# Designs tried in a protein design run: designed miniproteins, single chains, continued (4). Part 38

Each design is a single chain, and the fold is of that chain. pLDDT is the mean over its residues in the fold that is shown.

## One batch from the design tools (miniprotein)

Design m13389
Fold by ESMFold2-Fast:
Structure m13389 (fold): chain A 55 residues (1-55)
Amino acid sequence: DALRRALAVSRAIQRNGGKAPTDEEIAAELAKLTDEQLDTLRRAIAAGRAAAREL
């Protein structure tokens, strides 16, 4: 869930033109994120970490 929150905060900052986002703006971006899109991204990150751990 940290990944979802980080992405939402990043989008809120971009939407605000670099100004610090409010909790409401972050919540709005969180609501727009699709679980399917997040699962794809999480899988890619997990694969990268597994490859890095393996010698």
Scores: mean pLDDT 70

Design m13390
Fold by ESMFold2-Fast:
Formats: C-alpha cells, structure tokens, sequence
Structure m13390 (fold): chain A 66 residues (1-66)
C-alpha cells in the first residue's frame, strides 16, 4: 500500500532526525485529503512527537527554528 509505505519512509526519516524530509514525504498524502491519508498523517505526527520528546532541548530548539 502506497500510503503505508510513505508513512514508514517518513517515520524512518524522523527517527534519523531528518524531520524536514519526513514532513516533505508525508505532505502529498495530507494534500490528498482522504480520510485514510488524514489518519495516517495523524499517526505519523503522534510518533514524531514521541521521538522529539526523547531529544535534548538544544536539538529540539534547532529543529523548531525556521
């Protein structure tokens, strides 16, 4: 399933701390606007929050900066 594969790739990028690329990977699914895509994006964001919670404060500030 393309949706599942995209979410798995985005999560792998997030675990590698490549959050901009993870978001870029998931964004086309969010833009698709289907309920399945929205649910997958929500689950991805929840898992990203868990990953971020494990990072040092300095790293979180760096990632949050635009």
Amino acid sequence: DELREAVERALALARARRFEEAVATIKPLADEGTEEAKEAVREFLERVREILAGLPQEELERLAAE
Scores: mean pLDDT 72

Design m13391
Fold by ESMFold2-Fast:
Structure m13391 (fold): chain A 83 residues (1-83)
Amino acid sequence: MSLLESLSPEEKKAYEEGLKKLDEVAQRNVKRLKEISKDTSLTSEEVAKEIARVLQEIGDVLDEMFKKIAEIRKKKGKKVNIG
């Protein structure tokens, strides 16, 4: 079964909001990376720094999403959620 099927309504909402935010961040960064790839004046080091920044931003969004889900689970004490 998908991850969404096992989540509480609050966990599902946090996951869906996190995925939406991740998609928005990913779309923005894909556009940025495409613009960087067209700039032949950039050094390999500058390109690597931009890629590292993109990965950090994506990682931060994922970390925030999973932290929210973990906090919801911890606060509720997962008592019953096998519906």
Scores: mean pLDDT 73

Design m13392
Fold by ESMFold2-Fast:
Structure m13392 (fold): chain A 81 residues (1-81)
Amino acid sequence: MLEEGEKAYKEGKYKEAAKAYIEAAREKLRAGDREGARRAALKAVEAAKKAGDKVGLLEAAAILDELGDTEEAKEARKLAE
C-alpha cells in the first residue's frame, strides 16, 4: 500500500495515491507502527489535497486524530471545507 501510494503520487494519480496512503496508515496503525502510520496519513493529506478529495482528507484527519496529532488533523479538516 505505501509503495502503491508513492507510485500513484509520482504518476499524478492523487486520488488513488490518497486511498493507498490511507490504507497504508490503517495497516501500520493495526501493526502498532504509530510513526509509520503518521507518515502515511500525512502523505494521504497531501495527495487528497492535490486531488480535491474531501472524503480522503477527512479519513486521513481521523487517523491523525487517533494518533494524537490533533493540530495536523484540524488542518486536514480545514482543507476539506
Scores: mean pLDDT 85

Design m13393
Fold by ESMFold2-Fast:
Structure m13393 (fold): chain A 71 residues (1-71)
Amino acid sequence: DPALEEAKKLVDKAIVLATLGRYEEAKELLEKAFEIAGEHAEEVKKYAEELIEKLEAQGKKELAEKLREML
């Protein structure tokens, strides 16, 4: 599904921006990802949560908490 693939790419970009401290830009991309996802919003949310859990496991707890606030 092209919409699902595009939404996942936006999530990937948002996480990169968040690692750079660009939280407002990251939030905007996450919001756009969920808008594009439409009926796939829950799958995109699960994808984002899995990536956030990996960041937390790597010791990036503050980053993970800020990303969860954006979901």
Scores: mean pLDDT 85

Design m13394
Fold by ESMFold2-Fast:
Structure m13394 (fold): chain A 119 residues (1-119)
Amino acid sequence: SLFDELLARVRALLREHGFTDEQIELFEKVIRGEATEEEIRKLVEYFKSLPLDKLRALVEGLGALHREAPPEYQPLADQIVALFTELLDAVERNEPLDEMVERIRLLSEAIRQVKAELE
């Protein structure tokens, strides 16, 4: 599916930026809308531990992925970019962990809803 192609591109980008297979699996669960609160918390903790330049480079790479997505999948690509942009912004603002977890949970649910509308 085009969703699986988008996920494969996200996986490749995360791997290129030095993310582990375990971290990539957590991202996939969040993007699928299947992550538990504990898994979202673990992902947020990983992001808070990363250098800001690495996070900025990742968001720039996602911008390219968004531009390459077929028009019918642009809303899904937009939500994926929004997820990473919100993570970067929250890390830059040094937001409390619980506030970031709640924000990411809402974005994960938004991605799930957009995906359901495209299927």
Scores: mean pLDDT 78

Design m13395
Fold by ESMFold2-Fast:
Structure m13395 (fold): chain A 58 residues (1-58)
Amino acid sequence: SLQQQIQQLQQQLQQQADAARPRLVEIARRSGTLSEEEALAGLDESMQERIQQAVQQL
């Protein structure tokens, strides 16, 4: 069903985002331009955008 495909996609994207969190935090620390909280908030926002975009393609 469409709902199952959406749930599977959300889970997959969440796993990818979770794997990327340590790298994003390290990049933020090295750049000095973003706080850790700001970097993580940006990741969550980007993930939500990608989920919505992918759902629109279903």
Scores: mean pLDDT 71

Design m13396
Fold by ESMFold2-Fast:
Structure m13396 (fold): chain A 80 residues (1-80)
Amino acid sequence: SMEEAVALLEKVATAYELKGDEETAERAREIAERVRKLPDNEEILKLAEELYKTLEKEYESGDFSESKKLLEKLEELVRK
């Protein structure tokens, strides 16, 4: 459900904010608001799940390069 995807993106935003990346956190929240308005989309949900799992793995290292790429991919899908 898109509700689940939104919840995952809000958790992603909170994690970036806690790490001091307010710009990426704001971007994630903007994507979450756009996702909330969409009909159920399996690709978006799967990407949100992958993004959150990737962010959890990167959280200890502080290198968010892969999670940021997934966030960009989500942004592109939501723009359509």
Scores: mean pLDDT 85

Design m13397
Fold by ESMFold2-Fast:
Structure m13397 (fold): chain A 58 residues (1-58)
Amino acid sequence: SKARELRMKAMEHYSKSGEYLAKALRDEKNKKKYLEESEKHLEEGKKLIEEYKKLLEE
């Protein structure tokens, strides 16, 4: 279903956000780049969850 696909994609983005956050904590030289990538994935995951919620409210 579309709802399941949106939720799965959101979880994949949250997972990648966490991976980049972990890299940022371990690599001070590249910290800013990893934090930026983490934030981008977090934002995309949030957008997908909002789309998922809208489908459940219909």
Scores: mean pLDDT 85

Design m13398
Fold by ESMFold2-Fast:
Structure m13398 (fold): chain A 92 residues (1-92)
Amino acid sequence: AREEAEELVKKGLELGRQGRLEEAEELFEKALELDPENVLAWVGLGLVLGLQGRYEEAAEYFRRAAELARAQGREELAAALDELARKAAALA
């Protein structure tokens, strides 16, 4: 499941980079069904939502990603995600 989620995240990031936001969102959601603790999938959803102008939802997803990163001992990543959440909330 974890390796399958990681592959979906990789594909979602590539689709997001191409501007295929709806397809990227679908892949990140599928990744979270397989591994709900996948920090990059939460980040990917936040980025897609932010690009769609859904800033409050993006902020919530970045906050969830920060909580998970912190729980995993990834403090530097958690701090960066808290900053992304604050920036998204400021645009809402």
Scores: mean pLDDT 86

Design m13399
Fold by ESMFold2-Fast:
Structure m13399 (fold): chain A 60 residues (1-60)
Amino acid sequence: MADVEARIAELRAQGEKSLEKGIELIKKYNPDATEEQIKLFKEVHQRLLDFEIARLRAEA
C-alpha cells in the first residue's frame, strides 16, 4: 500500500479546497480582484502545503 502517496494526495485535495474557498471569498468581496492577485494568494497557501508534501515525499 502507498500510504505516503495517499497522504500526499489527501493534503493536495484539502489544500485545493481551502484555496478555492479563499479565492471564492476574495472574488465575492472584491470583484475587481485580478488574476495576478488571485495567483499570489494561491502561492501563499501552496507554500504551506509544499512544506508538508516535501517532508512526506522525502520519507516516501
Scores: mean pLDDT 76

Design m13400
Fold by ESMFold2-Fast:
Structure m13400 (fold): chain A 112 residues (1-112)
Amino acid sequence: KEAEELLRKAEEYFSKGDYDKAIELVQKALEIAPEDHPVRARALRLLGRIYAQKGDFEKAVKLYEEALKLFERVLGPDHPEVAEVLRDLATIYEMMGKKEEAEKLRAQAEAL
């Protein structure tokens, strides 16, 4: 699908440290992705990772929470991609100094 190809290219730019180009491609993927499709949640998760790398933890948390809700709705709450987003959130909470919240999220991810 076109949205999945845009995300693949966005991940390549993200890996190279070109965050602006990665964000542009993720936003294009979100424009064409269907509302109730895993590709939208994957786009939100990647956008969250990019903002986290840029140090915008507040925006990253919001994007991860949106991705988490969408993955739970589309794939189910026990899906591996839900566990991956929970681990991403735990890492961001740890970076924000919220150790108890991070530990709770990691335990939740490992239980899946």
Scores: mean pLDDT 86

Design m13401
Fold by ESMFold2-Fast:
Structure m13401 (fold): chain A 55 residues (1-55)
Amino acid sequence: GVDRAVGLAREAKRIMDDTDRRVPGLSPVEAKRLREESTRRVNELIDEAGRVIRG
């Protein structure tokens, strides 16, 4: 339901906020890898939230 979708959205925001905090301390290669991993995880959470809302 909506509560689960909200929880998934909050988790996605937390991942992005953590990534933004960590990126300035990383090399360009490490920063790129972290951003790619975080983007994939966020997209998975958004897709799950969409399924929860539609199901």
Scores: mean pLDDT 82

Design m13402
Fold by ESMFold2-Fast:
Structure m13402 (fold): chain A 88 residues (1-88)
Amino acid sequence: SAKEYEAEEKAIELVKEAIKLAKEGKIEEALKKLEEAIKLAKENNAYMALGLAERIKELIEKYKETGDKKYLEEAEKLYKEYLKLLGL
């Protein structure tokens, strides 16, 4: 549906912005964007974007908790692989 498609696109854009913010060290702002993406995806049954946003949020929270950049690198890698699957 148009609503699901629009929510999917918007949620993916929010995830993209969150990754950018996290790479800039703006972890709290990144997590806020991911919470927005999760809420939007969940409310509109955009389950592919929902799964992506939840997994990336988990990795960024682990980065915040541990300071280990491997979690941030894995989040960026996961996002890029998702875009490839979508042909983006």
Scores: mean pLDDT 85

Design m13403
Fold by ESMFold2-Fast:
Structure m13403 (fold): chain A 82 residues (1-82)
Amino acid sequence: KEELIEEALELIEKAGVRAVATKGYNEELAKLLREASEAIKKGDYEKAIELLEKAIEMARKMGDEESVKLLEEALKLVKEAQ
């Protein structure tokens, strides 16, 4: 279970780095990903799932297919960990 959470956090971090690197477009996505990461660290996996689903939808609207793939994998790992 710890390995699943660690991998999920790494995937969220990768998506967050991409969000920050895309100047002007992804501040809101980065905020959602920070909130999801904090929820995971606090053990609130239900909240983390909701935040990740919102982040995935936002990444799709931005056309960031790579971040969508990273976040969908993170969501799967968090769901398996709970």
Scores: mean pLDDT 78

Design m13405
Fold by ESMFold2-Fast:
Structure m13405 (fold): chain A 118 residues (1-118)
Amino acid sequence: SELRKRIVERLREALRLLDEAIQAMKNGDVEKAKEILRQVLAVLDEILRELAAHADPSDPRTQAVMQDLARARSAVGEALDALEKGDVEKAIEYLKQARRDLVNALRILDPEYEVPEL
């Protein structure tokens, strides 16, 4: 469906941005990482809003995707809080959790999705 295609494209963008934030943190650019993570939150909020408006809430795949995205959003928020406190190691752990949830959501909607190397 056109909805599924749009959601997959937005999820791929969120995953790309998340990987860019992880690289910025590895390079010591915490402020750049925070800016990118705020973009990730905006993309995830947009996807969740579109799914709530247009997807079938009784479909188990929709429920699983929305659950994965809600967990990813929460983890990104916790990573931002950790960065504000100067805890880069804790932030990276939250972002790894978010990445796993985003990959799971993508694979539910696109089973042929190849996971990029970290």
Scores: mean pLDDT 86

Design m13406
Fold by ESMFold2-Fast:
Structure m13406 (fold): chain A 97 residues (1-97)
Amino acid sequence: SEEERRLILEGIGLLLRVIGLEIDLELLEKLYKEGKISKKEYIEKLEELLKEAEEIREEAEELLERDPENELAKKALEKAEELIEKLKKKIEELKKE
C-alpha cells in the first residue's frame, strides 16, 4: 500500500541519518586525534551530534508507535541509543580534564 511504502521510506530515512552521524563521529575523532580541531570545538561538535542522535531516537520511537514491526525504525533506534551512550561517555571524559 501507499501507507506501507511511506512507513518504509521513513524508516530508511531515520537509519540513513543515524549512519551519517556515526560517520561524522569517526571523522571528528580523527580530526581531534590529529590536532586539527581544538578540545573545545570537539566537545561542541560532539554535543551537536548528541542532540541530532536524540532527535532520531524520538522520531524512531514515534514511527514504532505507528508501525511496531518496522525493522528499519528498530535498527535506527538501536543505533541511535548506542550512539547517544557513546557520545555522552566521550563528552564526560573530555570535560573531566
Scores: mean pLDDT 91

Design m13407
Fold by ESMFold2-Fast:
Structure m13407 (fold): chain A 71 residues (1-71)
Amino acid sequence: SEAAEKVIKDALIKKGFSEEEAEKIAREVVELLERGQTEEAIELLQKHGLSREEAEEIIRKAEKAMVRESL
């Protein structure tokens, strides 16, 4: 989902990640979400320095973007 990748990328850039890092992480997170691996997606974001609360908020926004694309 390109919309979900953009949501995650934009959030990571605001947290101080480079565009290249944010794009790579966003792609990996979206791949996990498309497989239904939500907890693994949260853990991946935490590995990159986000809190669980920040990761959960980003994932929630990304999932909303994926639902909008499925309409």
Scores: mean pLDDT 84

Design m13408
Fold by ESMFold2-Fast:
Structure m13408 (fold): chain A 55 residues (1-55)
Amino acid sequence: MSKILKLPDEKAAMALLIFAADGDTETAQKLFDKLVDSGSVPENVHKYYRSLIKR
């Protein structure tokens, strides 16, 4: 877990999408929270994450 949370924002965004698509919503949520806290949430990632959870 700590290694995943230390990823650069670009790689954290990619990991978020992979974990969300795989159904690991807990890890995806932690990565999303990390990106929100850093202030660098890409709009595409934000919209995609929401649509993936609600589809």
Scores: mean pLDDT 66

Design m13409
Fold by ESMFold2-Fast:
Structure m13409 (fold): chain A 68 residues (1-68)
Amino acid sequence: SMEEEYEKMLAAAVKLLESAGLSEEQIKEAVRRMKEAIEKAKEEGLSIDEVEKRLLQIVAEVLTQHQR
């Protein structure tokens, strides 16, 4: 189901952020942003591929901010 795919994407993103050394608070905020993006995408009727692209963009932004 689409819900299972979103859950897998969130779990993968959390593991990646943890591996990059982000704090619990940074991970919590990233998860909040990703969940918000998923809900907006559901309302807009976006495809799973478009949701994945948006989540990857959030992860990349959070990682870039953490590195500096």
Scores: mean pLDDT 81

Design m13410
Fold by ESMFold2-Fast:
Structure m13410 (fold): chain A 57 residues (1-57)
Amino acid sequence: MHKQKGEEYKEKAKKALEQGDIEAALKYYGEAAKHYFLAGDYEKMQELIDEANKLSS
């Protein structure tokens, strides 16, 4: 299920962020957002995009 994949990538992004790997965290946030988009969960998609933008700005 795309929603489950979104949760998996969100968890990977959080773990990468805890390790200080900002590049990996940004990649995983992007993948999670794609899966939430495919699941029709646009609120969670936007939340992850906002988190990624905060890390890259």
Scores: mean pLDDT 80

Design m13411
Fold by ESMFold2-Fast:
Structure m13411 (fold): chain A 66 residues (1-66)
Amino acid sequence: DEAKKLLKKALELIKKGEDPEKVAKLALEAAALSPDPEVAGYANTASTYARRGDFEKAEEELKKAL
């Protein structure tokens, strides 16, 4: 599952306190690749929160997408 791999990478970056722009990018790519509309929805929401600097909500949405 390519989308799930991208979401796991995004979560790992957040846990390390790394680049939120990279997290947003990975989540957006996961949303585009996911055949599951729920996963795509949560991943898109996570990318939005990451771009807005709401890292806690971004992490929560990434966990929901997994």
Scores: mean pLDDT 79

Design m13412
Fold by ESMFold2-Fast:
Structure m13412 (fold): chain A 80 residues (1-80)
Amino acid sequence: SPVEALRELLEAIDTETDPEKIYQKARELLPHLPEDLRRLVLTLLENIYNAYKNGNKGLADFYRDQLKALLEAAIEELEK
């Protein structure tokens, strides 16, 4: 279910601190996400990963919050 995939990704972002593990989980779930969200999710994940790689934790947290908000909004939209 697209809703189940969105919830699982949201849980991973909320509970996992390792950006590599979040990225791996997201890649596993990507084909199960709504098609219109796949590109946006991938872009935000790359932004999170790159910010952490560059030592900018504040920017990584900013993009993490943006991704969480996107996933929460998508879940609400699909559940009506």
Scores: mean pLDDT 82

Design m13413
Fold by ESMFold2-Fast:
Structure m13413 (fold): chain A 65 residues (1-65)
Amino acid sequence: SEEEKRKKVEEKIEEELEELEKKLNMPEEVEAIRKGIRNPEKLSEEDREKAEEFEKKVKELEEEE
């Protein structure tokens, strides 16, 4: 079902976000990602910028490791 697929994706994303929040210590940016997942249509421009900054930091971390 579509609901079941959505739940599995959300669970995997939350697990990954918790791990990254511990590694990067960027709780505001992680919260912006969570807001976008829960309600993308209500995501502010500021939250979008924070989400992009978080993605950039994740890519930089992956490149270093």
Scores: mean pLDDT 74

Design m13414
Fold by ESMFold2-Fast:
Structure m13414 (fold): chain A 73 residues (1-73)
Amino acid sequence: MKEQLKKDAEEGIKILREEVARLAPYDPETAARLQKILDEAEKSLKEGNYFDAIVLATLGLILAAISRRELAR
């Protein structure tokens, strides 16, 4: 179970990192918020709190999706 949670956390963090890089040039405010969430998720992963890392990465991805929807308007 924990090994799978670690893999899920690592994948979520990877995707969130890619979203931060993608948003930075045209939505720097949202990119900064995502970077803070990414930093917290990476800290949770380092501490072995894989579930917290997954939750934080998921919240970051939801925020990124909302930003993309607003930019499409």
Scores: mean pLDDT 81

Design m13415
Fold by ESMFold2-Fast:
Structure m13415 (fold): chain A 69 residues (1-69)
Amino acid sequence: MIEERKKAYEEGYKKGRELGKQGVTLDEAVRMAAKEYQKLKEKNVPEEEMELFRAYRRGLLLGVIEAQK
């Protein structure tokens, strides 16, 4: 569980850096993540998978921020 969350965060961070380099803003990344989170809720995925997405989202947003510096 802990290792899976770390990997999800790292994958998010890498993706966030790519998006930020492409000019995606933090606000756009937040909206994209919110849309994916809503899709997961509609599919009624286990809470464990929701926690992995939250870790991924944290990495994604930080990656976008850091890529824009």
Scores: mean pLDDT 82

Design m13416
Fold by ESMFold2-Fast:
Structure m13416 (fold): chain A 76 residues (1-76)
Amino acid sequence: MRPYDEALIRRAVALLADPEPAVRGAAVLGLSEYGERAVPFLEPLLTDPDPAVRAAARRALERIGGPRAAAVLARL
């Protein structure tokens, strides 16, 4: 991983703890651009209190479509 990618991922991960559901949803979409690397950070959002954030996390995992994402989706 390039250092700038790590900084962007770390920023997006911090936004996953934001009290605003819209901010968490935006962070989910941003993290989905990093593919399989994002899967461990997206899994907790499948149980987020906001249904739109949960739907965004599921769609992000389906879009990533790798073996790690498939394993998480199979546990739902």
Scores: mean pLDDT 77

Design m13417
Fold by ESMFold2-Fast:
Order: structure tokens, then C-alpha cells, then sequence
Structure m13417 (fold): chain A 79 residues (1-79)
């Protein structure tokens, strides 16, 4: 599913930028990128479910979990 993979990549890129912004203390940029990552993963999950692609659904869930871990770690480093 090309569209799902594109959205996963977009979500990962925004998650990375959000984590970088958190470490830099740029909370506005962090929130903006985190929201864009969430939107991308949400759209990817919806498309994967509509297509009945169970493997794609799991890939999106894993990417979203990776984002959560990445952001949590960046927040711990910022404290």
C-alpha cells in the first residue's frame, strides 16, 4: 500500500522533528510536529483498515508506538 507507506514515513519524519524540538526546548515546534505525526498515522491506519491489510495495520501501530517512545524519551531528557 503505497499511500500507507508514504503516510508512515511522513509520520516518522514529524515524530523525529518533534523529539528534536523537545530536546531544544522549542515547545511550539514540538507540538506542531507531534500533531502532524499523529494525523499522518491516523490517516495511514484508516486506509490500512479500509483495505483490510492486516500487515499494514500492524506496521502503522508499531510506528505510532515508536513515536510515543521517542517523544517520552525526549521529554525525560528535557526535564
Amino acid sequence: MKEVEELIERGREHARKAAEAIRAGDWEAAERHAREAERAFREALELAKEAGDEEAVERVKEAAREMGELLAEALREAE
Scores: mean pLDDT 85

Design m13418
Fold by ESMFold2-Fast:
Structure m13418 (fold): chain A 60 residues (1-60)
Amino acid sequence: SLEEEAIEEFREEAKELAEKGITGIPLEEGLDRLIELAKKNKFEEVLEEYEKAKKALEEK
């Protein structure tokens, strides 16, 4: 389904964010929660949090 495809895309982007210099466990755990929220039909909230996390990484 489209949801499954979106979750896979989030997972791949989450890996890229983690590789971007994250040794911090809290941020990687946060990304896992974002993916879990997407699976629980909270897509809009997950996308917003995802974008905020991604932007924070770009600033550092």
Scores: mean pLDDT 57

Design m13419
Fold by ESMFold2-Fast:
Structure m13419 (fold): chain A 62 residues (1-62)
Amino acid sequence: PLPERFEIGDEVIAKKDFKYNGGEIKKGDKFTVISYSRDGYLKLKTEDGKEITVPIDDVEKL
């Protein structure tokens, strides 16, 4: 299958546990796509309103 493309406003879910500056994400956590960041990265908004940057491969569409 072709890799999914993400669009701004998409709901996505974490595929694995990972740490970021200022916190930790668990597999199954939900986010909203805000923008594409650096090559291969998405800028996401967490349920509590924080912004994080994660690899595209670490999330999938909800």
Scores: mean pLDDT 74

Design m13420
Fold by ESMFold2-Fast:
Structure m13420 (fold): chain A 99 residues (1-99)
Amino acid sequence: MKYLEEGKQYIDRLDFKKAIEYFKKAIEEDPNNAEAYYELGLVFLRLQRYEDAVAYFKKAIELDPNNEKARKLYNHILEKYPSLKDAKPLTDEELEKIE
């Protein structure tokens, strides 16, 4: 997918704001794009925003239960922070405000 690949390219450049914009576009085109949710989880994990990371990994696992990497990261965060299990994905407005 064009937007998913563009988002990954921005991660390589450490431009997380642009990466988020492109993964958001990928989700807008296909709300069942498990990989886009997984990549958003990775971005928030790199930003040390564990609640947001958990929310996106949870959504990725719900859409693709075979994503072993998402499941391992989700479980690892919840082992340290069990209260985060009820975290929800950010709104479009909240995603636009990421520093």
Scores: mean pLDDT 82

Design m13421
Fold by ESMFold2-Fast:
Structure m13421 (fold): chain A 70 residues (1-70)
Amino acid sequence: SADVEAVRNALYQSQTALIDQQAARQGLSDAEVQKQLDAAKKYAESNAEKLAQAKVAGQQAAREIAQQLQ
């Protein structure tokens, strides 16, 4: 479970950073920001086990996967 948790946290942290930057640049509403954060969290949770099973290791690989998130 530690590997699943690490992947989930890496995915979510990467997405949160991008959402924060976009919100600052585009003046997104609190509701829109929360919607994007909720979507990022659900995606990270849903995909963490699959990604961990693929033995995607390290921040580099997690960053590459995070780039594919919507």
Scores: mean pLDDT 72

Design m13422
Fold by ESMFold2-Fast:
Structure m13422 (fold): chain A 63 residues (1-63)
Amino acid sequence: ISKEKAIEWLKRLREQGYTDEELVRIIAAAVVTGTLSYEDAVQVAKELGLDIERLKEEIEKLK
């Protein structure tokens, strides 16, 4: 998935009532499954104003 498409999709999920914690878990799962690179995931999280440290924690839990 492209970084731009990931940002657009996650913004729509936020509009639908998904919490920042839920969005972080979705991004972490995308990294672990190889759908999104770690570098792109960090940029996506920054664009959405999400906690990068929390993203790292969720990725480590799924490894």
Scores: mean pLDDT 83

Design m13423
Fold by ESMFold2-Fast:
Structure m13423 (fold): chain A 80 residues (1-80)
Amino acid sequence: VELDAKKILEQGKGLAEEIIKKGKEVGIEEEAKKLAEKLLELTEKAAEAAEEGDEEKALELLREADKVYEEAVALIKEAA
């Protein structure tokens, strides 16, 4: 299984935009932005690792990004 760097970046941007939008709706826009920025950093690093052929590093960074997304979703649900 080879990771698609472009797909990783596109998915990361979409999730970050969703986090910011939902965070603003429930009154935690600043916290949502910080988590979205962290998610973007991790997905950008994962895409870079994927382009370099470092699948292990890319998957590790994607696991970290998933944890950040889960944290953002939990905070949004708690605030809603």
Scores: mean pLDDT 82

Design m13424
Fold by ESMFold2-Fast:
Structure m13424 (fold): chain A 57 residues (1-57)
Amino acid sequence: VSEVVVKVVEYELKKRGFTLEEFKELVKEIPDPAEIGKILGISEKAAAALIAVLESL
């Protein structure tokens, strides 16, 4: 994953009150894109995309 993509993801998570590390812990606890999407206030597809980027780190 490019550094630019990582920075964009970190920025989007910060806008929603999460750090990248907090998001990693959340995904370990709740590995469901639909539930993550509800928690962050984003679509299931957007949550799945963020999880895929996280897994590539």
Scores: mean pLDDT 77

Design m13425
Fold by ESMFold2-Fast:
Structure m13425 (fold): chain A 69 residues (1-69)
Amino acid sequence: SEAEKYALLGAEYARQKKYEEAIEYFKKALEIDPRNIIALNGLRELKEYYEEKGKLEKAKEIEEFLKSL
């Protein structure tokens, strides 16, 4: 499915540490399928990463997106 394709692209970008692209593709996956577990877990991990780095505004953006699902 397109949701699975976008979720896997997000995971690949995250593996390459291209976190902005990873977020974009995980969001696209969740807009198609809000229960896509790969994209949900990917965004949760990136939220935790940004919190750990002290980038609280970026973490909040991810959290608000997840709450909107």
Scores: mean pLDDT 90

